# Ledger of designs, part 55: designed miniproteins, single chains, continued (3)

Each design is a single chain, and the fold is of that chain. pLDDT is the mean over its residues in the fold that is shown.

## One batch from the design tools (miniprotein)

Design m9894
Fold by ESMFold2-Fast:
Structure m9894 (fold): chain A 94 residues (1-94)
Amino acid sequence: MSPEEQKRLLVRILQAEILREAEESGDERVKELAREVVRILDEGIAAGQVEEGVRRALELIRKALEEETDPKAKEVLERMLRGVERALEQIEAI
């Protein structure tokens, strides 16, 4: 598998995990944020800017977390944030 294929695979795994966390939360605002994050990640893949796409997703989740007042939604967003941070570290290591 090429380095580029490895990076794309990591992003696809990240997208699936984010969508799962959002679906399990039952929160429509979190589900909408997850869809936006997935779209940003897809745009990064399409543009050949995988790392940049992951960084943009990270900033979007950070902003959402800062604005969130529901403790349950915050826990979900914190898990999503950790997932994106972990994916970025793995991608940068390739």
Scores: mean pLDDT 89

Design m9895
Fold by ESMFold2-Fast:
Structure m9895 (fold): chain A 93 residues (1-93)
Amino acid sequence: LLEEAIRLVAEAVRIAARVYVERGEVEASEEDIERGIAQVVEQLRQAATDPELARKAIETIERDGDLAISQGGELAEAGRLLREAARLLREAL
């Protein structure tokens, strides 16, 4: 559950980052994107070890997921992945 949720968050971040780069809202190489994803993954693993941090992380992921869905297109797909990740995190923790 936890590793599956982390995998979904990583994929959602990758989709969103590529969309923002293509729109010119963010300047990042593919290497920069993968480094950012690795950092997010590590932060999630650390948060999962603390019930308070885990709850806050889940709330943030749900909020970001809903926001992404509201923007449509590929961001909506990223948002759906985040919502599923939040569901799995609640089950794992």
Scores: mean pLDDT 83

Design m9896
Fold by ESMFold2-Fast:
Structure m9896 (fold): chain A 70 residues (1-70)
Amino acid sequence: SAEERQQARNAGGAEKLGSDLAKKLSEEEGPVTGGEIKMVSKDTAKIVITTVKGTYVLELKLEDAAKLAE
C-alpha cells in the first residue's frame, strides 16, 4: 500500500543519513568502530555512531531524515 511504501522510503532516508554521518565522523574523529540505526517509533529514528573518541547519538523525525536524504 501507499503507507508501506512511505515507511520504506523514510527508513531508507534514515539509513542513508546514518551512513553519511559515519563517513564524516570517520574523517574528523578517527575510525568508526560501530554504528546502529533503530526505529524508536513510527515517526522517529535513532542513529548511534561509535568512534575511538566517543559515542554520538542523533534522534530524527522521519520527515527531517527524508529531507536530508534529498
Scores: mean pLDDT 68

Design m9897
Fold by ESMFold2-Fast:
Structure m9897 (fold): chain A 63 residues (1-63)
Amino acid sequence: VGEKAKQAAIEFAKRGDPAGVATAAGELYELGVMSKEDAQKAVEAASRGEPELAAEYVKKGID
């Protein structure tokens, strides 16, 4: 469940797109797949221009 949203969140994080990360991670949070804390950390990392760290938080959140 939410495999397309998981892939989208990782791709947006790698591209350094905080708006894309917020949208995809928000969907994963609503689906109960990702915690609010992990979603927030991923968006914050992307907003700081840290795409690798943002992708790590997304991957950790969906595990």
Scores: mean pLDDT 81

Design m9898
Fold by ESMFold2-Fast:
Structure m9898 (fold): chain A 78 residues (1-78)
Amino acid sequence: MEEVRENVERAAPVAYTAAIGIGTMLGKSVISIHDAGINGVRDTLNISIDIARKTGKVPSPSEVRKIALDNAINNVEA
């Protein structure tokens, strides 16, 4: 569980950078971009915890980064 949180914290800057880039390109407001970044990180934490609990394996840092990017993009495009 601690390892999952650490991997998500390391992925957070990547998720925020993606949300800023794509959100700016789509003409989203600063508040909307910020919310997309927060929601992307939260979704990544929840998904990573769920994977760890169901599989008994901690997702690797690279897997968590990919989940973070995908969730940031989805939250910005919504």
Scores: mean pLDDT 76

Design m9899
Fold by ESMFold2-Fast:
Structure m9899 (fold): chain A 91 residues (1-91)
Amino acid sequence: AHLEALRAAARAGDAEAARAHAEAVRKALADEPDELERTRARTLVEALVLLATDPDALARLEEARREAAASDDPLAQAAAEVLAEVIEEAR
């Protein structure tokens, strides 16, 4: 529910709604034991908040994706995949 609401807020550019729903998702993620799933979900939440709040969000997300993709860390690679998906959906 909160993640879908966050996606809708990001598409609408509703910064207040995005921050509120992001806070709820972050609280749920604090108890996520799977580090990979936590990293993917955290990356998605922060990317959606950026889309709702920052007019330069797409450029910043593309830079973050490139940096993450250049890392040999599997968590960074997972974050790069999520960022690529968010960027494509925002186009």
Scores: mean pLDDT 84

Design m9900
Fold by ESMFold2-Fast:
Structure m9900 (fold): chain A 88 residues (1-88)
Amino acid sequence: APTALNPAELEERQKKAVEILKELKELLRKQGYSDEEIEEIIFSEEARRAFFAQLAAANPEVAQSAIDAGLQYWLEVVKLAEEYKKKK
């Protein structure tokens, strides 16, 4: 069976994901992005792919698998944050 997180551990991860997403939004706002542009960067698959493509180009020594892992982590963080907001 797949390893399931206990409810308290899952809730802690969801809370941390919300905090990470909030910090990311604040960082992008400080960089001069509008709230609409920030929402597109965070929730648009195309904008995320473009961001990670730029990151890969800036770091050519990083394996594509590491970039893909970063993208998967981002998607997981966004999903956990959205799930936590729905519980409120």
Scores: mean pLDDT 67

Design m9901
Fold by ESMFold2-Fast:
Structure m9901 (fold): chain A 67 residues (1-67)
Amino acid sequence: MYSPAERAVLAAARAHVDDLIARGVPLEEAEAELRRMVDHLARRFDIPEADRERILAEVLEYLRELY
């Protein structure tokens, strides 16, 4: 149900999570960096704020599952 832009942001954010884990970034710092990245990409692709919250929630769930 995600748009192509939303899917691209999700894919980029998940790849970034893998990089954060590989670098050994602490969970709190990883969450903060990921929130900033999702916000930046959502603004760049003109994703509505309601959809940004949904994307962020899914990405944070993925992050927390791997930590």
Scores: mean pLDDT 79

Design m9902
Fold by ESMFold2-Fast:
Structure m9902 (fold): chain A 80 residues (1-80)
Amino acid sequence: SELVEKLIALVEKALKELKEAAKEGKVSKEELEQALRYFEQLGEQAISYLESINAPQSEIDALRATFERALREIREILEE
C-alpha cells in the first residue's frame, strides 16, 4: 500500500538524517538513546496496528524489517 511505502521512506529518511547529524557531532549519546527508544515504540505501534487490521503479511514484514534495520544501525552508532 502507498501508506506502508511512505512509512518505509519516512523511516529511511529519518535514519539518514540522524546518521548525518551524529557524524557532524550534532547529536549527543543521550539523544541517540532517546531516538532508539522512539523508533522502538513507533515500530511496535505501527506493526501492532497493521496486524489489528489484518494487513498483508508482506507489508507487515517489510515495515518490520525497515524498523529492525533502523534500530540495528542506531545501536551500532551508540557502540562507537
Scores: mean pLDDT 85

Design m9903
Fold by ESMFold2-Fast:
Structure m9903 (fold): chain A 100 residues (1-100)
Amino acid sequence: MKERLLAVTEELLELHRRLAEDPDDVETLLKGQRLLAERTRLLAELLANHSDEEVRAVFRELVELVARAAGLSEEELEELLATSEIPDSFEVGEIAPAPP
């Protein structure tokens, strides 16, 4: 499953690059929609039949592929997606002087 998800995602990214050069390429648009539908089906199977840890691992690899295609570093995209995570800031200095 993971290998097919990665392959479909990589092909979708290539089609998106082509569409950026020729937005009127209907055949590429249709192929992209069919691949997107297959990717959605594979993701649904992954979510239904695999652990949260396995799902997160596959999703991370998919995010990395998208980041590379978008010209972003993997780290930059991961930081953007992780904006909802609690920042591990060593300067969380709200050990407020305790309420008296």
Scores: mean pLDDT 66

Design m9904
Fold by ESMFold2-Fast:
Structure m9904 (fold): chain A 97 residues (1-97)
Amino acid sequence: SMDDVRLLILATTLGGSVTTAEIALKRGKLDVARAELEDALGIAEDIVDLLRSLGYTSQADQVRTLVDQARRALEAGDYQRAIALLNQVVELARQTA
């Protein structure tokens, strides 16, 4: 369906931002990693909104919990935890599509 395609595009875009953050973190570019993770959180919010609009309430609630945890991890400076949580959002979105 068109909705599956939209969800897959958001999941792919999120995955790209997370990968860029991982590379930046490995290279010691904490400012770049933080900016990419902040962008990734925005994409993950769009995934929550799309899932909720499509009636995938359980999946939207799961992604919301992961996004909130990822935001707290980023605020605490736990970049690795934020990356791991956002990768779980990517997988949930792909599985739902």
Scores: mean pLDDT 90

Design m9905
Fold by ESMFold2-Fast:
Structure m9905 (fold): chain A 74 residues (1-74)
Amino acid sequence: MEEKIKKLQQEIANIQKQHDDIRKDGEEILKKLESRVTESMRKILQEQYDKFMSELDKKTQEQIAKLQKEIKEL
């Protein structure tokens, strides 16, 4: 029982870390592109990134909520 809880908690921690890493990588890429593209293109790239992160946030929260529910039901 306790061993299963620890594994699920570790899985949640790994998901959170992966989410943070993706966000940081994306922000760094956008910053590097800022000096290389027109303002119009930068706005398009920012909007696409924001949309991507919004979808990723939704899926990440759903997965974490599912794992938290499994822990509570144990």
Scores: mean pLDDT 81

Design m9906
Fold by ESMFold2-Fast:
Parts: structure tokens; sequence; C-alpha cells
Structure m9906 (fold): chain A 59 residues (1-59)
């Protein structure tokens, strides 16, 4: 299982979460109206891709 990092930042009126595979450098971006929704979507993406979330950073 590949380690992944989730980073969340507010960009304008939206929250952007990036799920980065720390072994490959592949990044998947999701957007949401709230920080909680962004985190939830990012965690679901990580789960679907077989990634283990080892770090969450909120900016």
Amino acid sequence: MSPAEITIAKVGDRYVAEVTNLETGETIRVTAETEEEALKKAQEVAKERGLEVVSVKIY
C-alpha cells in the first residue's frame, strides 16, 4: 500500500484537496464547498486508489 499525503487549501470560495502518492508523485485534485467535504472526498479517493493516508495538512 503506497503512502499518500492530503493537503487542503482554501482557494477563493472553494476548498481544494490534493491527494499525493508519495512513492510516484501522482497528485489527484478534488474541490468542495467546505473543508470537511474536501477532506472526505480526498479520503475516498485515497481509499479507491489503495493509498494509505500518512499525513494531512490544512493551510
Scores: mean pLDDT 84

Design m9907
Fold by ESMFold2-Fast:
Structure m9907 (fold): chain A 84 residues (1-84)
Amino acid sequence: MIEIEGGKTYKVKVYRAVPGRLELVEEFTLKAKSPQEALDIAAEKLGLPRENAEWLEADGKVYAGLGPAGTDPGYVLEAEEIPS
């Protein structure tokens, strides 16, 4: 992988929304310029739509709800910066 412009390392956790809880289904460690870019890369790897992503920033983490167009979000992604 080519490292460009001092990108930070992010841990992206992918949760599937199930009744009453979130279930961890996948985890990535990747480099990106921002937590939003890290979430976009993870969504692309999983083939999830990015157009309707809703972003929430809390406690140094960024969250995105993702799902197919016209449905409720079936997935929640969390990006957290890992100190290098």
Scores: mean pLDDT 69

Design m9908
Fold by ESMFold2-Fast:
Structure m9908 (fold): chain A 59 residues (1-59)
Amino acid sequence: MRPVTDAEVRAAQALLENGKTPEEVKRFLVNVLGLSEERAQEAVDRAQQLLAEGKRVPP
């Protein structure tokens, strides 16, 4: 039901915090973790929103 997991969002958030661009993070999620382009985009978007709010993905 949920297209993206908290683990996928945490991976995206960690890469963004390390100075990767959203496009680089999306490529990593697709090529390394095997996510679909849609799921990778959702993970990046969610991670960016959390970072903008000063939040992390809950445990």
Scores: mean pLDDT 77

Design m9909
Fold by ESMFold2-Fast:
Structure m9909 (fold): chain A 81 residues (1-81)
Amino acid sequence: SMEDAKYAEIVGKAVEALRRAGATPEQIAEFLAQVGGVSLETARKVVEATLAGSSGEEIAKLVGGGNVKKIAEGVKTVEFE
């Protein structure tokens, strides 16, 4: 859905910003799990799919749009570059 795509875009920008800052995929997954209140396994799948270039719709299908939304809302509440 359009909402899933918007949340996935927020998550994708956060993943790329953290990657450019030198964070490993595992460190990014740990961060997303913490801020989103989702399992580390769910966060790892989101990071892996995002870095592989999966669409927001594909990521939402993989982990659920509700989990993508939780992560997006979590990242919006923290300061990062």
Scores: mean pLDDT 82

Design m9910
Fold by ESMFold2-Fast:
Structure m9910 (fold): chain A 97 residues (1-97)
Amino acid sequence: MEELVKELQREADALIAALKAGDYDTAIEHTRRLVRIAGKIAEEGTPEQLEEAKKLIDRVLDAISEADKTASLEQQFDLGAIAVALAVEKVTIDKAL
């Protein structure tokens, strides 16, 4: 379980880096991995691990909001899809707390 939180942190960092680079294909791939890992934490994590996962998701959502300011219409669609997936996962974590 500690390794899942570390993996989530790595995927969050990679996703934010991809967004800053304008590499949305890479950002979508890291989003899929992040959602999968966060889902496992929501099912099996301790309250402390759930709180840490929620903070990491919030950090990614903040980065998406920043990227949206300069994104093209097509990129805004991709950012919206990523944001919705992460928001759903955050709700799942909140319910597990």
Scores: mean pLDDT 83

Design m9911
Fold by ESMFold2-Fast:
Structure m9911 (fold): chain A 60 residues (1-60)
Amino acid sequence: GSHAANAGGMAGAAAAGRAGGDDEQVRKGILEGHKAGYEAGSVEAGQAAGRAAGIRAANE
């Protein structure tokens, strides 16, 4: 739900930033992480999925 989506978005932003992503890559990390978190259906799974999405956003 919304909590998992928010957790994913936050994890995506943090992961993208840590991976050296610029502002646009961090924003992409938020959006992809939010979507991944929503699809995961739990806060814990959302955080893991969001982190992976953020790393991808920073590197691609």
Scores: mean pLDDT 76

Design m9912
Fold by ESMFold2-Fast:
Structure m9912 (fold): chain A 81 residues (1-81)
Amino acid sequence: MMEELVKKHDELAAKYAEALAKGDVEAAKKYADELGKILAQVVPPAVAEAVTEALKAYAEGDLEAARAALARAEALYRAAL
């Protein structure tokens, strides 16, 4: 089961990267949401939400918002350990 989740994650991550390379912000955001749903199965929901927010911000070219969301995800993950 974890192996299937990793494979699905890798496939979605590849689609997200391809959408970013093509400048398809809408497709990248959709794949970010799907990646977040998979991540929520293995990490606390708040961490998955923050990572999803970072991926969407990155797709929009908002690097400052993406970095802030990633820092929040790291802090939440550390607090959950």
Scores: mean pLDDT 81

Design m9913
Fold by ESMFold2-Fast:
Structure m9913 (fold): chain A 72 residues (1-72)
Amino acid sequence: MTPEQIAAQEAQLRAARDAFADLLLRAGVVTPAEAEALRAGRPLPDAVVARLTPALLAELEALARAMEAAAA
């Protein structure tokens, strides 16, 4: 993997984390501090994962698929 490919992959992961953090923050399941930690690449606490609804999980899955498709 080239430095350019690594940079592109890191940018994609960062964009995905930002999008996920924004979605969770809009849904009211995370605090601004938890959203910022997620943007920084920190894992979601178990308590936050327990607050995810099936509908929100479906939105996160759809967002992940859209991000993956955009990267292809």
Scores: mean pLDDT 75

Design m9914
Fold by ESMFold2-Fast:
Structure m9914 (fold): chain A 100 residues (1-100)
Amino acid sequence: SDRDRQRRRADQLYDDYRRTGDIGSARRSTRIYIDLGDYDRAADVLDDMIDDNPDNWPAYYSRGVVLYRLGRYDDARYYFQRAIDLNPNFTQARQNLDRV
């Protein structure tokens, strides 16, 4: 199915990131997993991105979005706050923080 093809593509992109450190592959993998509703896999990619670069504010923001979608609002607040702390000019993270 198209869903199975998209999941295999996301898995391959995550493998590419883990092998090469290509941030573009990690971002594409995360987007596909989120679109599929595979939030646990999206979280795994984002956690690896944050571990590899703790200053990666877009990864903190995306991790907050994943947690919000899972109903984990306290954890989502933490990640949105971290994204704001790293980039205070990113107003969308602040808007999402106000929702939790």
Scores: mean pLDDT 87

Design m9915
Fold by ESMFold2-Fast:
Structure m9915 (fold): chain A 64 residues (1-64)
Amino acid sequence: SVPDRIAALKARLEAERAASSDPVERQELAATINLLDQLGKSTDTELVSQELDNIERALDRRVA
């Protein structure tokens, strides 16, 4: 479900933020967490799904 995807991505972003020593990266990760909170309040399910897919792909690129 969308709430489960948001919860999983927030947990992943919090872990990445905690592991980062770069203040710019930490700020960018914090901004993405704030975006996820806003997406959780949205009624536009298509837009939310597209944004979640974009965030997931961006995080996957960081691991590679």
Scores: mean pLDDT 80

Design m9916
Fold by ESMFold2-Fast:
Structure m9916 (fold): chain A 71 residues (1-71)
Amino acid sequence: MKVRLPLFGGSFGDEYYLVLALLDPETGKRVGSELLTFSTLEEHQAAFNEAREEFEKYAPEGANIFALESD
């Protein structure tokens, strides 16, 4: 299972977007990225909160968010 780290999100036209970094939970390394699009703000906010909560559960395993933000 890959952990999703929310990097940034916003709106473009009538749609909302969220960019996630995909981390290996055992190594903490970024193995990919995912772009999600939503038709409603409610769906966007729910997806962001879910990804944040999932990341927080794995943060103690040495995931280094600073290394991801340096790109």
Scores: mean pLDDT 67

Design m9917
Fold by ESMFold2-Fast:
Order: C-alpha cells, then structure tokens, then sequence
Structure m9917 (fold): chain A 71 residues (1-71)
C-alpha cells in the first residue's frame, strides 16, 4: 500500500545519505568508510557511518527523509 511505498522511499533515501557521507569522509580522511542503515522504529531510521576511528550516527524520521528528497 501507500504506507509501504513511503517506507521504501525513506529507506532508499537513508541509504543514499549514508553512501554520500561515507564517500565524503573516506575522501576527507583518506581511510575506508562504511555505512549501515537500521530501522529502529516504524517511522525512524538510524544511519551509522564509520571512517577509521570516526563514528557518526544520524537519526531521522520517515517524514524528515521524505522532506529532504523534496529539497
């Protein structure tokens, strides 16, 4: 349904954000970077980016992820 489509779009956006952040940190610090996306609630996603000893976590709601797509 529509709710499932919105959730899929938000997850895809979260993965896009994680990938971009990982690439930027890898380039900036000259180390391999990885990212993971976790669904921590029905409407909440956690993006974890690791580059060497650096760990960054970003938590965004489904609505925030969809709003970022519109910008």
Amino acid sequence: GEAAARRAAALARAKEIGEKYAKELSKKYGVPATYEVEEVGDDTFKITVKAGDLVKEITLTLEQLLALLAL
Scores: mean pLDDT 80

Design m9918
Fold by ESMFold2-Fast:
Structure m9918 (fold): chain A 78 residues (1-78)
Amino acid sequence: SKVEERLKELERLIEELRKIRSEETDPQVREMLDGLIQDAERLIETVRQSDAPEEVKIEWLEQQIETMRLVIESVRAG
């Protein structure tokens, strides 16, 4: 399903952020990355447990995916 495809993409982005976090030395950036990873993991659980319509779940996942992609690009560009 489109929800499962987006869940897999979000899981992939979490792994990318975990790798970035493991190489990060700035404590403020590490704390921000830890928060983003935790929020993304909570969203995956929420989506899996929720009875919300598929379209609503897709919107939640797309928003989180976009946020994580922007952060990854920002960290890698600096």
Scores: mean pLDDT 88

Design m9919
Fold by ESMFold2-Fast:
Structure m9919 (fold): chain A 75 residues (1-75)
Amino acid sequence: SMKEGAKKFLERMVERVLALAQKEGLMSPEFQAYVDRVLEKAKAEIEKSESEKQMNDALTKAGVELHRYRVELIK
């Protein structure tokens, strides 16, 4: 289904972010907890979505949140 595809895309996005964080020395329990919270919120938004636009908006929001958090920690 489209929702299952969106969830798999989200999980791959998260795995990529975690791999980059590990490579950059940013991995911490706090980083993992933040990523887990973003993932759970995005999965819930995908499940509640009634359109492809709503699913894409949830994916975009998750990607932006993960990117901003990682960039803030690089400083």
Scores: mean pLDDT 85

Design m9920
Fold by ESMFold2-Fast:
Structure m9920 (fold): chain A 70 residues (1-70)
Amino acid sequence: GSKETLQSLRVQFVKLKSKAKEQQAPVPVLEKLAAIDEELQALDPVAEPDPAVLETLQTELEQLQQELDS
């Protein structure tokens, strides 16, 4: 369900944030991670998060992962 997708995104975010810190990622990447963190936290009290919003966050995390892998 959407709540399980949100939890999966949180796990992906934590892993990506750790990777960014280990790689000493540039400030713009860290700022993008901070923005995603705020969006994920805003969804925490929501009982039924919008799947479209979750898909957007998934895409943003995948793009940041590609930036870190480049």
Scores: mean pLDDT 81

Design m9921
Fold by ESMFold2-Fast:
Structure m9921 (fold): chain A 95 residues (1-95)
Amino acid sequence: EEAARRRELEERLRALDEKIQRIADLFRKIEAGEGSQADIDELMKLLDELEAELEELIRELEGSDDPFLRKLRDQLRGHLILVKELKKRVEELAK
């Protein structure tokens, strides 16, 4: 059961990593004053998607006794706080 959950989780984490990399690239471009409105729209969309995905993963991991999944849950909670902070900063930059 844990092994099957880990495989599914690894695929979801890979998708999150790709999203985080795109967010970082877009944010850097926008901060440099090189971002278009389309870049800002994409960044906000990706941040909303990442926040929702992190909240879902954290919820799924709350009941786990697996030390790997418990540590991952705590790391994801930290990432969620950072995502919420970044969303606020991007909203201010988009004004």
Scores: mean pLDDT 79

Design m9922
Fold by ESMFold2-Fast:
Structure m9922 (fold): chain A 68 residues (1-68)
Amino acid sequence: SMADIQEAIDLAREVLAELKPVLEAQGATEVLAVPIDKNRVLIYAKFGDELEAYLYDRKTKTLTKIEI
């Protein structure tokens, strides 16, 4: 539904706002958030030539690093 799309976008904005300053303090030059659904957000962070990815799940309240 349109409400679920808006919730996914709002979650991605919220998670990005919280994680961007933390990842930038660790040396990330680029951080972006991709909404998956109303409960899950994929975070990408670039550290020089290295790319890190994280999955945030609101239901479990976990942030999991994805090996790439």
Scores: mean pLDDT 85

Design m9923
Fold by ESMFold2-Fast:
Structure m9923 (fold): chain A 75 residues (1-75)
Amino acid sequence: MTREEIEAEIRKVLSEEEAEKVLEILDEVFAQLDSMSRAEALARTHALARERGLSRRAVTYLELAVDAMWEQRQA
């Protein structure tokens, strides 16, 4: 799944405000993936989601997006 496809799905299922926060966190984590393990990337993602006050639904979609981007990068 491409970054553009992930953005489209996030914007479809979340409010504009939550979608922007999710995409900002996703881009920040993705920029650092080469220096992190998958577990560290997920821990960073959860920490940023808590800091920015994301709902459980938004956190779930963010986790799925991080996993999709991790798999694409490792392929």
Scores: mean pLDDT 78

Design m9924
Fold by ESMFold2-Fast:
Structure m9924 (fold): chain A 62 residues (1-62)
Amino acid sequence: MLSPEQLEDLRQNLLRTVKHLVSTLPKEDALELALSMIDRVEKTTGEDFSELREEVIRLVES
């Protein structure tokens, strides 16, 4: 189980990765991969990342 600090670092790393994916991949591929990564992290940590999913969708659609 991750500490609050580790969870925040993970969230920030996911956002950084998503921004990189959006800059290098087609939007549809970037969104699919990003959402898959978030889903895997949620299942592994047991934490809710719904707000991060919304942020990712907004980022890709921009």
Scores: mean pLDDT 78

Design m9925
Fold by ESMFold2-Fast:
Structure m9925 (fold): chain A 85 residues (1-85)
Amino acid sequence: PVSEEQLKLAEEYLKKALESKDPRERDYWGLVAILLAEGVPLELAEYQAKVLIDNFPGANVLLKLVENSPYPLSERVKEIVEKLK
């Protein structure tokens, strides 16, 4: 279960992504927001997002996470991905 505090933090990172004009920054902040919404702690979310951006750069990283997820994604994560399209 994801806490309300964790979801609020995800919303803050989503705002950073939406305000970014750089597609790579947008993807990075968006990935951090998604990982936070799934309950990943901030430090680990930032680390995992950086690894994903470094190995799979570009706006399609978010779509690939959604498409290749072995688990059903939360409605919150689906909402974040939709806003980043």
Scores: mean pLDDT 71

Design m9926
Fold by ESMFold2-Fast:
Structure m9926 (fold): chain A 69 residues (1-69)
Amino acid sequence: SAAIEALLAELERALAAGDEARAREVLDKLGTMSVIHGDRAALERALALARRHGAEALAEKVTRAISQM
């Protein structure tokens, strides 16, 4: 969905800027939207982005969200 793509783009920008607070906020929104839409692939894409930028704590948060779907 366009909303999920926009959130993934915001997540990548926040991670590239080292803005962990913004990245966490975007992940919370993305998690909610992904559960509502059943879009596990969106959370898997978020996990790949977090790992690519070395955001280990956020990668753990996304992994936990996927496990709760």
Scores: mean pLDDT 82

Design m9927
Fold by ESMFold2-Fast:
Structure m9927 (fold): chain A 120 residues (1-120)
Amino acid sequence: DDTINAIIDEEEKIKSTLQEILNWAKQNKANQEVIDLIEEGLKIEEETIRKLKELKKNKESFKVVAEVAIEGYKKAKKLYEKALEKAKELEPSNTELIEKLEGTISTLELHIEKIKLLMK
C-alpha cells in the first residue's frame, strides 16, 4: 500500500504546485480564461484525490487505483494544455506563466508513465 500512498502524495504535490501557479497568475493579472482553466483542472485533481482515498479505504486493488489516478491525471492535463494554448494565444509575452504551465504538464505526463510502469 506504500505505492498507493505514493500516488496520492504525488497528486497532492502536483495540486499544491498548480495552486501556487494559480495564485501567481491571479496576482500577475493573467487572462481570466487561463485562470478559469487552471481552476477547473485543480477541481479535477481534488476530486481524483478524494476518489483515490476512498479506493484505499475500501482496500481496492492497485490496478483499480492506478486506472482512476491515470484517468484523473489525463483529464487535468487536458485542461492545463488548454490553459497553455490560451496563454500562448492571449499572453505570449507572459513567458513565466507559459514556462510554469509547460513544467506542470510535463510533471503530469511523467506521473502517468510512472504509474503505467508500476502496473506491470
Scores: mean pLDDT 87

Design m9928
Fold by ESMFold2-Fast:
Structure m9928 (fold): chain A 55 residues (1-55)
Amino acid sequence: SLEDEIAALARQVVPERQHHLIPEIASNRVLAMVLAHDTDDPELRAQLLALLERF
């Protein structure tokens, strides 16, 4: 699912201590968008933004 794809990318960006937030981020387009813009990895940012366009 789209949420599973977002969750997989979010695990690569979000610190392990905050992985408990990943299910909420993956199910919430606004939170996922904030994560995409906050990430310093341009490749992961581009992949997250591409998935969010499918929302």
Scores: mean pLDDT 79

Design m9929
Fold by ESMFold2-Fast:
Structure m9929 (fold): chain A 58 residues (1-58)
Amino acid sequence: ALEEAYAAAKEALATESVEAALEVLERQVFGLLSTITDDAERQAVLERAAALAAELRA
């Protein structure tokens, strides 16, 4: 789930860097998108992922 993706990204942020955290988030989100066939749901996941990426960069 997206919450698990964010948790993994936060772990990378704590132990490595913002860049590593963003890569983890992107990889996890890509995996989620591959299982989603509904365009509206895919768009919602992308929008939320973008917001989470912004939080990691703050």
Scores: mean pLDDT 80

